Designed miniproteins, single chains, continued (3). Designs and how they scored, part 3

Each design is a single chain, and the fold is of that chain. pLDDT is the mean over its residues in the fold that is shown.

## One batch from the design tools (miniprotein)

Design m8079
Fold by ESMFold2-Fast:
Structure m8079 (fold): chain A 66 residues (1-66)
Amino acid sequence: MRKLTLKVRKTTPEAMKATEETAAALKAENPDTEVVIEESDAEASQLVYSKKSGVAGAAAEVRVEE
C-alpha cells in the first residue's frame, strides 16, 4: 500500500478544489494507493504540482515562500 499526501491551504477554496480533484485523479489511476489531504500554510497548487516522482507535495517545501 502506498500513501500520497496532498496539502491544502485552508483560506483558499480554489486550492481546496484543486487538491481534491488531484486526489480523485490519483486515486482513480492508483486504486491501491491511499490519498490523504492535509491542511497546511502552503498553497495546494504548489504542493500538488511540486510532486517529485511519486512524492506528493514534498518539493513545494523546498521553496518556503510567504
Scores: mean pLDDT 51

Design m8080
Fold by ESMFold2-Fast:
Structure m8080 (fold): chain A 70 residues (1-70)
Amino acid sequence: SEKIKKLEKFLENLRRDLEVTERGLADLQARGDTSPRAQIVRLVLQAMHEATRYLIEKAEKEIEELKKKN
């Protein structure tokens, strides 16, 4: 169905976003930058990472439920 295809595309985009935030966090850790700016960027990336993980889990669950009904 079109709805499943849109959710699968959304899920693939979220997985890419997750990889980007994970690389960003790893880079900050590797640099050892403890400046206030780096601390703010880390908090933002951590928040984005957690939000993206939550959206991935919700999208996966919705796709499973839609496949079960159709």
Scores: mean pLDDT 85

Design m8081
Fold by ESMFold2-Fast:
Structure m8081 (fold): chain A 71 residues (1-71)
Amino acid sequence: SSEEVDRYIAQFDREFDQIMAQVTDPEAAAKLAKVRIEMYEKLSKAKTDEEKLKVVEEYEKKVKEILEEAE
């Protein structure tokens, strides 16, 4: 449901804020900030719950990759 998808997005956003508060690598911080902007741009264009979920899943993977590169 749309409400469930919105909660999932909100949870991701909260986790992202926590990550951003703890990241000390300036390159990783810049990449993460860009990823967040791009995710919200794609979410604004998504028409269905399925499209929104795919966007969040794609950006969760990007966040993980950036964090792995920073370690």
Scores: mean pLDDT 81

Design m8082
Fold by ESMFold2-Fast:
Structure m8082 (fold): chain A 65 residues (1-65)
Amino acid sequence: GPEKEKLIEEGDKLGALGVILGEEGQPEAGRRMGEKGAELYRKAGDEESAKKALEAGIQAAERGL
């Protein structure tokens, strides 16, 4: 439904923001965005996207180091 689609869209936006924050030297903020994105995907019932969002947040944190 529309709520699920909005949760996925926000998760995607937070994932993208996490990558940018990691590249700008804010690895902790990037990790937090990945965690928030994963939470939104789980609320939408999409466990696979939640795992990928968490991994992307971790990678963003690594790139910021």
Scores: mean pLDDT 75

Design m8083
Fold by ESMFold2-Fast:
Structure m8083 (fold): chain A 77 residues (1-77)
Amino acid sequence: SKEELEKLLGEAERKFLEAVEAAKAGDVEKAKEYLKEAKKLLEEALPLLPEEEHEAFKRQVEGAVKAVEEFIKEASK
């Protein structure tokens, strides 16, 4: 449902924020775990979208994950 989709996307956004905050605090392993949980939530969101939107959604997810991974990498220096 749209409600379930919005809930999963909101939870994933919160996990991305938690990953960034953990990285800022120097807890790189915790940041990686939050990123992993965000990816899992987005995988759960995928089948709730129309099939024709799946490829675009996957590309957006890959971009967001890469941005957070690069932030964690920089914070690890």
Scores: mean pLDDT 84

Design m8084
Fold by ESMFold2-Fast:
Structure m8084 (fold): chain A 60 residues (1-60)
Amino acid sequence: SSQQQLQQLREQVQRQVREAAADVGPDESPEEAIARGRALKQEAQQQGQQQLQQLQQQLS
């Protein structure tokens, strides 16, 4: 199901963002970690949309 796969991807993105925020390097500021997390989330969302389109083509 396209919805299930998209939901799984969203959960994975949230997990990765949380891990990235928690895994702050010794030279990385919390603000930089947050900015990196936002960039990762945006990239994953863009990928998710492409995957959803591909799935809809395959399932149609």
Scores: mean pLDDT 69

Design m8085
Fold by ESMFold2-Fast:
Structure m8085 (fold): chain A 69 residues (1-69)
Amino acid sequence: DYDTLYSQAKSYLDTGKKYADDGDVDKAGQYLKQSMDLSFKASKIGGDKYRKESDKLFDEISDISNRMP
């Protein structure tokens, strides 16, 4: 079910962003990795129908990851 995987990925992304903002790079990395794994799984299940939504998740994960030291 795409919706469940997307919801979980977004939740981990939001938590990872919070840790990144707090400077907790280790925890941020752990949550962002879980978000990435779930986003990848959601993308495989959702296919072309959800491509833009999945791409946005990947972009947000990448942006947060790239700004961490």
Scores: mean pLDDT 79

Design m8086
Fold by ESMFold2-Fast:
Structure m8086 (fold): chain A 90 residues (1-90)
Amino acid sequence: MSEEERKRRIEMRKEIIEGVVESLEAMIESIEKLVKENLEKKREEAEKNKDKEKLEEIEKKEKEAEKEFERLRKLLEEAKREAEKEIAEL
């Protein structure tokens, strides 16, 4: 194999990984927005009904959702770094 062919293969693999990461990142953002919008609507309803128990439950779910999405983004970033490292070792 020529060095040019090796460089092209590395470049193609990087583009594939970048495309996959972008797709997963966009999917995480879309899901997060939907979850946040759903929780905001539920919070508005609970506020109108003066339901303190539901408000506390929604606040807990909002905090849990934020923590979970932060964890998912960290896992994606770690997976990207590992993939880039493996490609660099080729």
Scores: mean pLDDT 80

Design m8088
Fold by ESMFold2-Fast:
Structure m8088 (fold): chain A 81 residues (1-81)
Amino acid sequence: ELEKILEEVKPGDGVSASFTVDGRTLTLTTEGELATALSMYKVLQDARDAYRAMGRDEEAEAFDNAIKQLKEEAIKVVKEK
Protein backbone atom coordinates (compact mmCIF):
# COMPACT_ATOMS: atom_id res chain seq x y z
CA GLU A 1 0.00 0.00 0.00
CA LEU A 2 2.73 2.53 0.91
CA GLU A 3 4.65 1.56 -2.25
CA LYS A 4 1.52 2.30 -4.30
CA ILE A 5 1.12 5.69 -2.60
CA LEU A 6 4.77 6.57 -3.28
CA GLU A 7 4.27 5.56 -6.94
CA GLU A 8 1.66 8.34 -7.19
CA VAL A 9 4.38 10.91 -6.41
CA LYS A 10 5.44 12.60 -9.66
CA PRO A 11 8.82 14.04 -10.67
CA GLY A 12 9.07 17.42 -8.95
CA ASP A 13 7.01 16.30 -5.94
CA GLY A 14 8.70 16.09 -2.58
CA VAL A 15 8.04 13.55 0.14
CA SER A 16 9.07 14.49 3.67
CA ALA A 17 9.06 12.14 6.63
CA SER A 18 10.33 12.58 10.18
CA PHE A 19 11.08 9.52 12.26
CA THR A 20 13.06 8.39 15.27
CA VAL A 21 15.81 5.80 14.80
CA ASP A 22 18.22 4.80 17.57
CA GLY A 23 17.01 7.66 19.79
CA ARG A 24 17.59 10.29 17.10
CA THR A 25 14.96 12.17 15.12
CA LEU A 26 15.73 12.20 11.42
CA THR A 27 13.92 14.04 8.63
CA LEU A 28 14.09 12.62 5.14
CA THR A 29 13.06 14.74 2.19
CA THR A 30 13.02 13.58 -1.41
CA GLU A 31 12.70 16.23 -4.09
CA GLY A 32 10.75 14.70 -6.92
CA GLU A 33 12.55 11.40 -7.40
CA LEU A 34 10.06 8.56 -7.04
CA ALA A 35 12.91 6.02 -7.16
CA THR A 36 14.51 7.71 -4.14
CA ALA A 37 11.22 7.65 -2.23
CA LEU A 38 10.75 3.95 -3.00
CA SER A 39 14.34 3.25 -1.95
CA MET A 40 13.69 4.93 1.41
CA TYR A 41 10.58 2.83 1.94
CA LYS A 42 12.41 -0.40 1.05
CA VAL A 43 15.40 0.42 3.25
CA LEU A 44 13.13 1.11 6.23
CA GLN A 45 11.08 -2.04 5.64
CA ASP A 46 14.16 -4.24 5.23
CA ALA A 47 15.74 -2.76 8.37
CA ARG A 48 12.54 -3.35 10.36
CA ASP A 49 12.37 -6.98 9.22
CA ALA A 50 16.09 -7.58 9.87
CA TYR A 51 15.97 -6.19 13.41
CA ARG A 52 12.78 -8.12 14.12
CA ALA A 53 14.46 -11.33 12.94
CA MET A 54 17.37 -10.62 15.31
CA GLY A 55 14.99 -10.12 18.25
CA ARG A 56 15.74 -6.41 18.49
CA ASP A 57 12.16 -5.32 18.97
CA GLU A 58 12.95 -1.73 20.02
CA GLU A 59 14.89 -1.01 16.82
CA ALA A 60 12.28 -2.83 14.73
CA GLU A 61 9.56 -0.66 16.30
CA ALA A 62 11.54 2.50 15.51
CA PHE A 63 11.75 1.53 11.83
CA ASP A 64 8.06 0.55 11.80
CA ASN A 65 7.22 4.01 13.16
CA ALA A 66 9.37 5.56 10.41
CA ILE A 67 7.41 3.59 7.79
CA LYS A 68 4.10 4.78 9.28
CA GLN A 69 5.25 8.39 9.30
CA LEU A 70 6.51 8.17 5.71
CA LYS A 71 3.09 6.76 4.73
CA GLU A 72 1.29 9.68 6.45
CA GLU A 73 3.51 12.25 4.71
CA ALA A 74 3.07 10.52 1.34
CA ILE A 75 -0.72 10.59 1.81
CA LYS A 76 -0.54 14.34 2.53
CA VAL A 77 1.43 14.94 -0.69
CA VAL A 78 -1.00 12.84 -2.76
CA LYS A 79 -4.06 14.47 -1.14
CA GLU A 80 -2.70 17.98 -1.80
CA LYS A 81 -2.59 17.21 -5.53
Scores: mean pLDDT 62

Design m8089
Fold by ESMFold2-Fast:
Structure m8089 (fold): chain A 56 residues (1-56)
Amino acid sequence: LDTQQLGEVMRSLGYKDLTEAQIKQLQERINIMDADGNGTLDFPEFLTLMAQMMKG
């Protein structure tokens, strides 16, 4: 999962106010949590990262 794909997913979910920097930070956090490096992340984990990112 690359930064561009993540940005498109976020926009599709209605998070169009996210900056490129915020999308990049979310991508980096996802990569850290993906121990296998295959780009797979559980949806609940993804929502937790989203909440943390939007909170600040």
Scores: mean pLDDT 66

Design m8090
Fold by ESMFold2-Fast:
Structure m8090 (fold): chain A 92 residues (1-92)
Amino acid sequence: MAKEAIEKAEEAIEKAMEALKLAGSIKAINLATAGALLGIGGEFMARLGERALKDGSWSEEKAQQYFETGLRDAEVGIELAEEGIRLAKEEG
């Protein structure tokens, strides 16, 4: 479902912003940035699939592929943002 991918994407962005606030190193900033970009991309994929499904432009199968890709990207974004938070806290 698009909703799950969007919720995970929003979580990735929130955690990336927390990582950025704590970041004292270029490495922590890069992890926060990567997490944010994957979150944004995941939300875009999910919303595009939802719109195209409602519009009838795409099959349910194609929309589902976009939801699954968006969810996967959002989940990776969360992992990178959490690693950014961990690194920032260990550095100070």
Scores: mean pLDDT 85

Design m8091
Fold by ESMFold2-Fast:
Structure m8091 (fold): chain A 70 residues (1-70)
Amino acid sequence: MEEKRERALELAEEVERLAVRGYVLGKMTPEQMKEVAALMKEAEEALKKGDYEKAIELLERAKEFVLSKL
């Protein structure tokens, strides 16, 4: 459980860095940044419930979304 929690937190940091980079480079719009924020908020709620697998899935989805725009 704790290993998956750490993985989810590391993935959240990675998604934030990629999203900020995409925004700074003009590859992402404010609306797309809101979509990433919504996925990250859902992942945070999953983490609060101890559902680390769902949190990781949501964060992987957010990462794929950001990478698709770069």
Scores: mean pLDDT 82

Design m8092
Fold by ESMFold2-Fast:
Structure m8092 (fold): chain A 81 residues (1-81)
Amino acid sequence: GPLAAMADAIAAVLEKHGEPEVARDVRAFLEDLQARGVKPSTAALAVAMLLIAYSVEGRLSPETAKAAVDAMNAALDAAGV
């Protein structure tokens, strides 16, 4: 489904950029949102805010955060969301 496609796309980018722990955090967050029945568009906004927070705290580079958000949006577009 769209949330699983987002999780896979984001995790692949984060892992490629050397951030496997952040990839696991994002997967766990999306699994929680899916269990709560959150809409894909709402989940995408929540994940974007999480990635921005990680960037502001210096946990992710701004370039890595942007690449992850871009991959998420591409996965949603491909899923018809």
Scores: mean pLDDT 87

Design m8093
Fold by ESMFold2-Fast:
Structure m8093 (fold): chain A 78 residues (1-78)
Amino acid sequence: SMMEGEKIYQKMEKEVEELEEELEKTDESNVSRLIGLALRAIGLKLDVQSDESLSEEQKKRLIGKLDELIGKISKRLK
């Protein structure tokens, strides 16, 4: 339902915000933690892609943010 999708979207948006906050707190030399954050972001992206309650537009917004986050981590690892 539309209400269930919105509730799930808000929960997943919160998880994205938590990953962004953890990245901001992570030192650039902490390669192990950066890899851990990337794996968590990839896992959340898979959860978003497979969720049946999220609209296509909600999925695009969450995936866009997660791809940006993964891109930022990838740049720090190079």
Scores: mean pLDDT 86

Design m8094
Fold by ESMFold2-Fast:
Structure m8094 (fold): chain A 91 residues (1-91)
Amino acid sequence: MEREKALEEVRAFAQELVDRLVKEGLIGPRGAEAILAAFEDQARALLDSGVATPEELKASLQEIFDAARENPELLRALVQAAGAPPEDVKE
């Protein structure tokens, strides 16, 4: 699979997950932008090294976001780790 096409697929998938969190009122636009940017950077590095497939990255993202939807503290930790203020998460 072409590297840039693989990154685009993973980014599009991450965007859908992030948009869903925003629609559900769990996260604000700053947190959404920070998380998306952080995952895009990590996905690029993993795809460039050939260690992970797009399917593996999508599965990991799905698990993380499913857990975050059930646990606001985990979502806040992800937002903070990505460099956005934790108050951008629903409290």
Scores: mean pLDDT 74

Design m8095
Fold by ESMFold2-Fast:
Structure m8095 (fold): chain A 69 residues (1-69)
Amino acid sequence: AVPEREVTVKLTTPDGKTAEITVTRGDSPEGREAFAGELGQKAAELVFKEWPEFIQKQLDDAEAILKAR
């Protein structure tokens, strides 16, 4: 069996709030690549879920800049 380890990552927002994500990491090369992808996806999903107003403002600001050109 391929051993799995849980890795906990702390995410800190600009307003000083902290959230933790735990992702299971495999020891295989494929497990390491999957871990990196899953960590990134879960981090994005957590930020969109917990701080949607912050993300929405970033998207709105980016769209305004794009439309101004």
Scores: mean pLDDT 67

Design m8096
Fold by ESMFold2-Fast:
Formats: structure tokens, sequence, C-alpha cells
Structure m8096 (fold): chain A 80 residues (1-80)
């Protein structure tokens, strides 16, 4: 399993949050990731929809309470 420290940007609200992103494989279109928000401890699952640039991904939440169906931009800052 791969772990990353990342910035998460809510595409709707433009709010930026620190997150840990976990993936069982490489980050590619269609990959499922688990995201943990460091401020709230909320955990949700998302799918990579688009690779915007190196280390920058557009993801859509597939499972996880209030964020289901929301889109986030994930900026990978460090592999853990």
Amino acid sequence: MRKYYAELINEETKEVKDAIVESDGKLEVGAEVTIKLLDTGVVFKARVEEILSEGVYKVKVTEGGPYKGKTFIVKILKEL
C-alpha cells in the first residue's frame, strides 16, 4: 500500500485541507484511493477521474458520508 501526504482542494468550495491519501497501487485514472482528512479525521473513498499534471489528480468521492459525489483536487506533496 502507498501512502502520500497531500493537499486536498474542494472543487466546489475551494477550501484546502491537509490529507493522507492511501492507494493499493499506482495513482492512475480509475484507481481507488482512501483519503483521511487530518483536521477532522474523516475518512472517505474516492476514484481518480483525471491526471491534471504530475502529482495533481482530480478525484470523485465514491464512499464517505457528506462528501459522496463531491470532487476534489489532490496535490501530492510527499510519498510516505
Scores: mean pLDDT 84

Design m8097
Fold by ESMFold2-Fast:
Structure m8097 (fold): chain A 71 residues (1-71)
Amino acid sequence: MEKLEQEEIEKYRQRAKEMKEKGAVTTLDEKIKVLEELLEEAERFGDEETAEELRKALERLKEKKEKLKKE
């Protein structure tokens, strides 16, 4: 299990939230893609706690994207 990976993923999650709220609507899709890749890696390493945090961040971003897609 990679402790460093877990910490980097958590930091990335926080940055993703900050960017989303800052109004980075044009790059929201890219943030989702990157977080999905990190989530896949966290699951591959068996870091369930990190994966859970990434899922929460992705849920927020995906819901935002869906609302933008609708209108």
Scores: mean pLDDT 67

Design m8098
Fold by ESMFold2-Fast:
Structure m8098 (fold): chain A 75 residues (1-75)
Amino acid sequence: MSQQVQQMGDDLSDQAKKLGKDDSAQQIQQASQDVRNGGSVSQAATTIVWAAFNSGDDELYELAVQRLQQISNQA
C-alpha cells in the first residue's frame, strides 16, 4: 500500500505540474516523499486528494479519487 500511494503521488504530481498547478504538484510530491520516509499512508493519501481538490481542476481531482479507489480495491 505505501508503494502504491507513493506511485499515485508521483503520477498526480506530474499531472498537476503539466496542468500548471505547481502548488498542488508540490503538496502532492511532499506527501509522496513523507510516505517514502515512513510517514502515515492514510494521511498522505488524504493530503494528495485534498491538494488535487484545491487545485480547482476537476480532472485532477477525479483522477486522484479514482487512483485511491483502485489502490483500496487491490488491498
Scores: mean pLDDT 80

Design m8099
Fold by ESMFold2-Fast:
Structure m8099 (fold): chain A 81 residues (1-81)
Amino acid sequence: MTLEELREQFLAAVDEIVTDPELREQIKAALDEAAKRHEDPVELLRDFAGRAITLLREAGRLDEMERFVQAASELLDKAEA
């Protein structure tokens, strides 16, 4: 799996798990903000995952947060072993 494919799979997980369109767009905006802080894609995606988890928790979407944590952990484990 390439780091670009990993990023695409993170966005796909957000689209599948997060049902609220407004929250989905906020989470995608967090990915753009993480990209400004990190040049390494794995560090970027790790930072993005943490922010997405925080946004889901603050929105009271605890079930979606748990699903995203599981998906993110699996995707990061596949990143360039």
Scores: mean pLDDT 77

Design m8100
Fold by ESMFold2-Fast:
Structure m8100 (fold): chain A 87 residues (1-87)
Amino acid sequence: MEEAVKALRDGDYETALELARKEIEKSGGKDARAWAVYARALSHLGKIDEAEQALDEAARILKENPEDLDGAVYLLSAAMDLAIAKS
């Protein structure tokens, strides 16, 4: 996770995408933070439809785990990046 977030910060969106995908795989698709970082990378790469699908999945997982405050913060960041990319 930290490496994927660092790649986003460094502007290396392709690396962030691959690292986030690996985190999704490691969790069996159950890590809302991994889906949120994946959505952020897709937004920066202009893959808007895929980013929306990833954000929806992160939101769905977070609904099942509403006490995951870190997941909520990641989801909010991903939603903001997607909104900017769609503008």
Scores: mean pLDDT 85

Design m8101
Fold by ESMFold2-Fast:
Order: structure tokens, then C-alpha cells, then sequence
Structure m8101 (fold): chain A 57 residues (1-57)
């Protein structure tokens, strides 16, 4: 899924120390979370938010 791809990209960028890639992936994750919430898909939005937060520690 798009969320899974973005989570993987975000984790990989952080592990590589690629600040630009991490910023881009993080922004896209936030955009997707907002989109899911706006569509009433709150369970998916919250799950994605929590998983992103766990990566960011």
C-alpha cells in the first residue's frame, strides 16, 4: 500500500542519514494521514500515524 511504501522509505532514509529523503517521506506520510482522516478512514490514519511515530522514536 502507499502507506507501507512511505513507512519503508521513511525508515530507510532515517537509517541512511538522508535528511532530504526523510523530510520528503515524512511530509508524504503526514499528507496521507490527513487525507485518510478527511475521507473518514480514521482507523487507517491513526495506525499510520502511530507507526510513523514509532520509527521517529
Amino acid sequence: SEGEELLARYREALEAGDKEAAREAGQRLWDLIRKLAAEGRMDEAMALFQRAAEIDA
Scores: mean pLDDT 83

Design m8102
Fold by ESMFold2-Fast:
Formats: C-alpha cells, structure tokens, sequence
Structure m8102 (fold): chain A 68 residues (1-68)
C-alpha cells in the first residue's frame, strides 16, 4: 500500500511537470497538490523522502517557469 502510494505520488509529479511544460498551470498545480497530499499519507524511507522532495522541487520550478 505505501509502495503503491509512493509510486503514484511520483506519477502525479511527472504529470504535473508535463502539464506545466504545456502551459496548463492550473492543472499542473492540482496534480502537484494531490502528489503532496498522497506523500503526506505515506510512510516513506529517508531516501524515498529525499527523492520525492527533489521531484516536488522540479515540478514547482516548471510551474513557476510556465507562469512567465
């Protein structure tokens, strides 16, 4: 269950990045929010937490770039 949630959080973050690159900022933000919510519900290892945080920062960067 936790592993499935972690995998889905990464998939949602990848989708947020893709949508941001398409200029779909509002949709990208919704996917980012859902990924963060799902991540907060998981019991992840320190390594998994670090990887998720890195991906969240990447998604945030793409969203900010798309808002220009």
Amino acid sequence: SNEEKIKKAFELLDKAIELARQGKVDEARRYLDEAIKLFNETKASSEEVARLIGRILAAVGEILDAEM
Scores: mean pLDDT 80

Design m8103
Fold by ESMFold2-Fast:
Parts: structure tokens; C-alpha cells; sequence
Structure m8103 (fold): chain A 95 residues (1-95)
């Protein structure tokens, strides 16, 4: 079973992903976007949604701590990539 620490990490990752989706959607609505910036933001939303699904899977009480850890590490990696893509899109908007 996932530890309490892993459960709290999964919840934290879900909240972080929701925040990134809202930020990317807000940028998509309120700016004249190049096609490149739009594609980066859309990809960031996809990665954040994938991270939510992985974090939700990590909450399954039938999983071992090792299985939960792999899912959480993958979710964290996807969120780091999503944050990078949002940053790149913001840099394109500043030009």
C-alpha cells in the first residue's frame, strides 16, 4: 500500500497540475499567440493531465510502495516538462 507520505505527494502533484492547466488556459485566452506558443501551451496541458492520471493511480491502496513511487516520479517528471513548456511560451509572448 502507498505510504501516507506518498498519498500526500500524489495530492500535491494533482493540485500543482491543476494550477498549471489553469495558467496555460488563461494564457491561451488572453494573448495574441503565435502558433508555436499555442502548441507549447496545449502540450503543457496534455502533460499536466497525464500527470493527474498517474498521481491518481498512485492512490490505489492495492499498489506496493515501489509501484506508487514509480508513478509519482513519472508524474513529477511530466509536471517539470509542463512548467518548462509554459515558461518557453511566456518567453515567446515577450518577443
Amino acid sequence: MPSLEQILRAIGLILRAIGLIFEAELLLENHELSEEARELLERAIELAREAIELARKALDPSLSEEEAERLLEEAERLLEEAERLIKEAKELLAK
Scores: mean pLDDT 86

Design m8104
Fold by ESMFold2-Fast:
Formats: C-alpha cells, sequence, structure tokens
Structure m8104 (fold): chain A 60 residues (1-60)
C-alpha cells in the first residue's frame, strides 16, 4: 500500500469511530514509525481502535 492509501484508511477509521484530529494524527504517526502498511496491519489497527472504544465505554 502507498502512504496515501494508509492516510485514507486512517481517515475512514477516524470518521467511523469519531476520533479527534489529535488521535487520528497520533495513529497515523505510529503507523509511519512502524513502517507497516499492509491491509492486515490496517485490519489489526481497526480492531484495536474498536476494542479501545468498547473498553472506554465500559469504564465510563
Amino acid sequence: MTLADVEAAVDAIAAEFDLSDDTKAALLESMKRHGLFSEEDLARIRRAVAQGRAAGAAAR
């Protein structure tokens, strides 16, 4: 995948889970630092965000 594809995927995840611009920027920066731009990595990240949101809702 290209960086543009990763940015578009992160934008889609941010829109789906109503993430702040700061959270979106941090997620994108983390992906760039790890250099992992596969569809499998994107699916893993999406699941992690979904689980984090569910855990946050359960805690509050």
Scores: mean pLDDT 72

Design m8105
Fold by ESMFold2-Fast:
Structure m8105 (fold): chain A 57 residues (1-57)
Amino acid sequence: EAEEIIKRILDSAKKARETNPIVVELAKKELEELRREGVVSEEQYEEAMKELDKIEE
């Protein structure tokens, strides 16, 4: 399910951010591809990107 995939990506980014900042950029890239492929909705994508921005800052 799209929600499960998004949660997995966000959880991975949160856990690894302190040791590898690039994981946030990779998570953004994965979310963009999921949106492009139609796996996640535009609204889900926007909310996930906001969460990643909070993690990054």
Scores: mean pLDDT 75

Design m8106
Fold by ESMFold2-Fast:
Structure m8106 (fold): chain A 89 residues (1-89)
Amino acid sequence: LSEEELARIRERTRAALLEAGIPEEAAERAAELAAEGLRAASQGKYEEAARLYGEAVRLAALAAGFSEEEAEALAEQAEATVLAQLKAA
């Protein structure tokens, strides 16, 4: 996975988050974490990738006005889902 490909994925993720109503700063940070997670996944670091993706979801949820408890629950669900998908691939 090249740096150019990661940059394109980060930009597309940021755009999707902005369209979902996430504020620009949070969308940018969440997209960066998601891209870092994808880099970790490309290296076989599935647990690290899932954790980074969960952190991205937590940041986006907090920025969207969810409580810390709700954001943590969403992050745990996202982390578990991504980890299961990566291990199944």
Scores: mean pLDDT 82

Design m8107
Fold by ESMFold2-Fast:
Structure m8107 (fold): chain A 93 residues (1-93)
Amino acid sequence: GIKEYEEKIKKDPNDAKAWLNLGKELAKQGKYEEALKAYEKAIELDPANAEAYNNLGKVLAKLGKLEEAKKAYELALLLDPNFEEAKKNLEKV
């Protein structure tokens, strides 16, 4: 849950995977602005993470930021051209 990842981040604030997982849990709860910040931190720590860009795009689309969502999906596909979920998400925006 959210608290588990917040505790991991408190122990290691540079744990990119913990920030990514925090963003996923926040997004599941509809906390899209908080999820956005967590994904941005995950990308800051690991800028080659295609999953983080795809998840960023999904949250941006939920917030109605469709042009920003499109750019995030394009970056996910640049990092992983075979990322089927990112390709499908890009087709929807």
Scores: mean pLDDT 90

Design m8108
Fold by ESMFold2-Fast:
Structure m8108 (fold): chain A 104 residues (1-104)
Amino acid sequence: EEEKIAKVEINYYKEVLEKFPYNADAWRALGDAYLKLGKFEEAIKYYELAIRQRPDDADAHANLGEAYYKLGELEKAKQYFERALKIDPNNERAKKILKEVEEK
């Protein structure tokens, strides 16, 4: 079910971005869909594009950190979570996963 939803989201946001390549939210949404599919390298690519459009997107930084965490790149993950928390100290994803990284 989640995989089917993610594939629909990917198709939708790719269509949006063909017309509106400046849409940072759509780039982040593509990253989120690939993250749900376990395609972490693709997720990283689209989150980097989202951050290029809007560098102060705390969710994009937190989700990029999660993608690196899933790949086992703990130092990169920590750096992105710390950046997300500097932008938004209440970012729940960054707080939760950073705690898991620090407890290791």
Scores: mean pLDDT 85

Design m8110
Fold by ESMFold2-Fast:
Structure m8110 (fold): chain A 85 residues (1-85)
Amino acid sequence: GADAATAGRGAAKGAEAAGGEVVSWGGAPLTNGGSAGLAFVRGLSPEKAAAGAAKGAEAAGGTVVGAGAGQTADGGTGAGVVVAA
């Protein structure tokens, strides 16, 4: 599986490839041995941001088991992915 940094970078690159402006990204290890990746993006709908982040994390070598996104109060979108161990 991908580590936390790989999941976060993959999510950011995927969201950028989908047409978003990536403002920040990060990742966190999960208790089940997997990793979470997150990218904060401008200019994408939540659906496009989530799909882009998932594709980017998968392209980085992760097995994507979950993806989602939501709008932030400042008009951006937070996109998250969960990658298996």
Scores: mean pLDDT 78

Design m8111
Fold by ESMFold2-Fast:
Structure m8111 (fold): chain A 110 residues (1-110)
Amino acid sequence: SEAEKYYNLGIDYLFYADPPDPEAAVAAFEKAIALNPDYALAWAGLGEALLLLGRFEEAREAYEKALELNPNNAYVLNFHRRLNLPRFAPHRENPVVQEMAEWALKKLKE
């Protein structure tokens, strides 16, 4: 689908571009969501790109939307495990990021 095309473009910007382009990833995921608002993976991808940009409140809202659409989204539910990755080092100690990690861990245990 067209939405999947934009989702894959967002993933390419976020994980396969060198250097990563989280701003371009946000634009691509927003296009995927505009075409399919129920696309849980696109909401999760948007949250990741926003987190890398330091847009923490918007990232939390996108992750919450992803779990509303798919409560079994393992990527969002295991957020606390990804904070140890080098890409999150600049943001790891941020209170909003820590609250997101606690929220995701609580949802995983439900």
Scores: mean pLDDT 80

Design m8112
Fold by ESMFold2-Fast:
Structure m8112 (fold): chain A 80 residues (1-80)
Amino acid sequence: MSEAYLLGAVGGALELAALEALKYNAPDEELRKIIERLEEVIAELEELKAKSTDPKVKAELEGIIERLREVIAELKKKLE
């Protein structure tokens, strides 16, 4: 549980950083680093979701994963 809370908090901080980077037209290298960190957090959240047997916890983790994937998609569009 503490690990899931920490990953959620890190994901939220990265989401905010990504939105700020997009707003201020950050360099491509900075956007790529944010994407890499977001993908790492998603991988950890997916592992926690796979290990969970509680449907409520799975739904909460899936919601976070979906939100972070949307942020990655926005960052990738900016790099294209």
Scores: mean pLDDT 80

Design m8113
Fold by ESMFold2-Fast:
Structure m8113 (fold): chain A 55 residues (1-55)
Amino acid sequence: KEELKEDLERVAKKAIESGADPKEVEELKKKALEAIDKGDFEEAIELMQKLYEMS
């Protein structure tokens, strides 16, 4: 679970470095983190995939 949060941080940072809108990245990161905390890993993974696509 901690590893997933670290991956989320890494993906968000990479998206910003690639020119994604920081506000949009922060919003997706926030929602993914909330999903992880709820144990909704399916939603968290989908949100992380959106961040990957922004990179």
Scores: mean pLDDT 79

Design m8114
Fold by ESMFold2-Fast:
Structure m8114 (fold): chain A 86 residues (1-86)
Amino acid sequence: MELTPEEIEELRKKVRELLDKSDELNRQAHAARAAGDTEALREIYRKLAEIQKELFEILSKLPDEVQAEIGREMARRGRELAAALA
């Protein structure tokens, strides 16, 4: 099915929201790991897995150029998070 520009923008917005949640959960996972809180880690990784599934489902529906743009944002966010947690 062909996506309209409006549908693409709504999916981009949802991706940004999911990436923001993922970044926060990764910060919480780092803190929980440092504290040895295995129960908190289990719950955080469960939530991350759900976000990851939803992200890949959305990405698979988007045009290649939009997927590439989001991929670059994900890479940038990953580098920023890694630097912040080092």
Scores: mean pLDDT 84

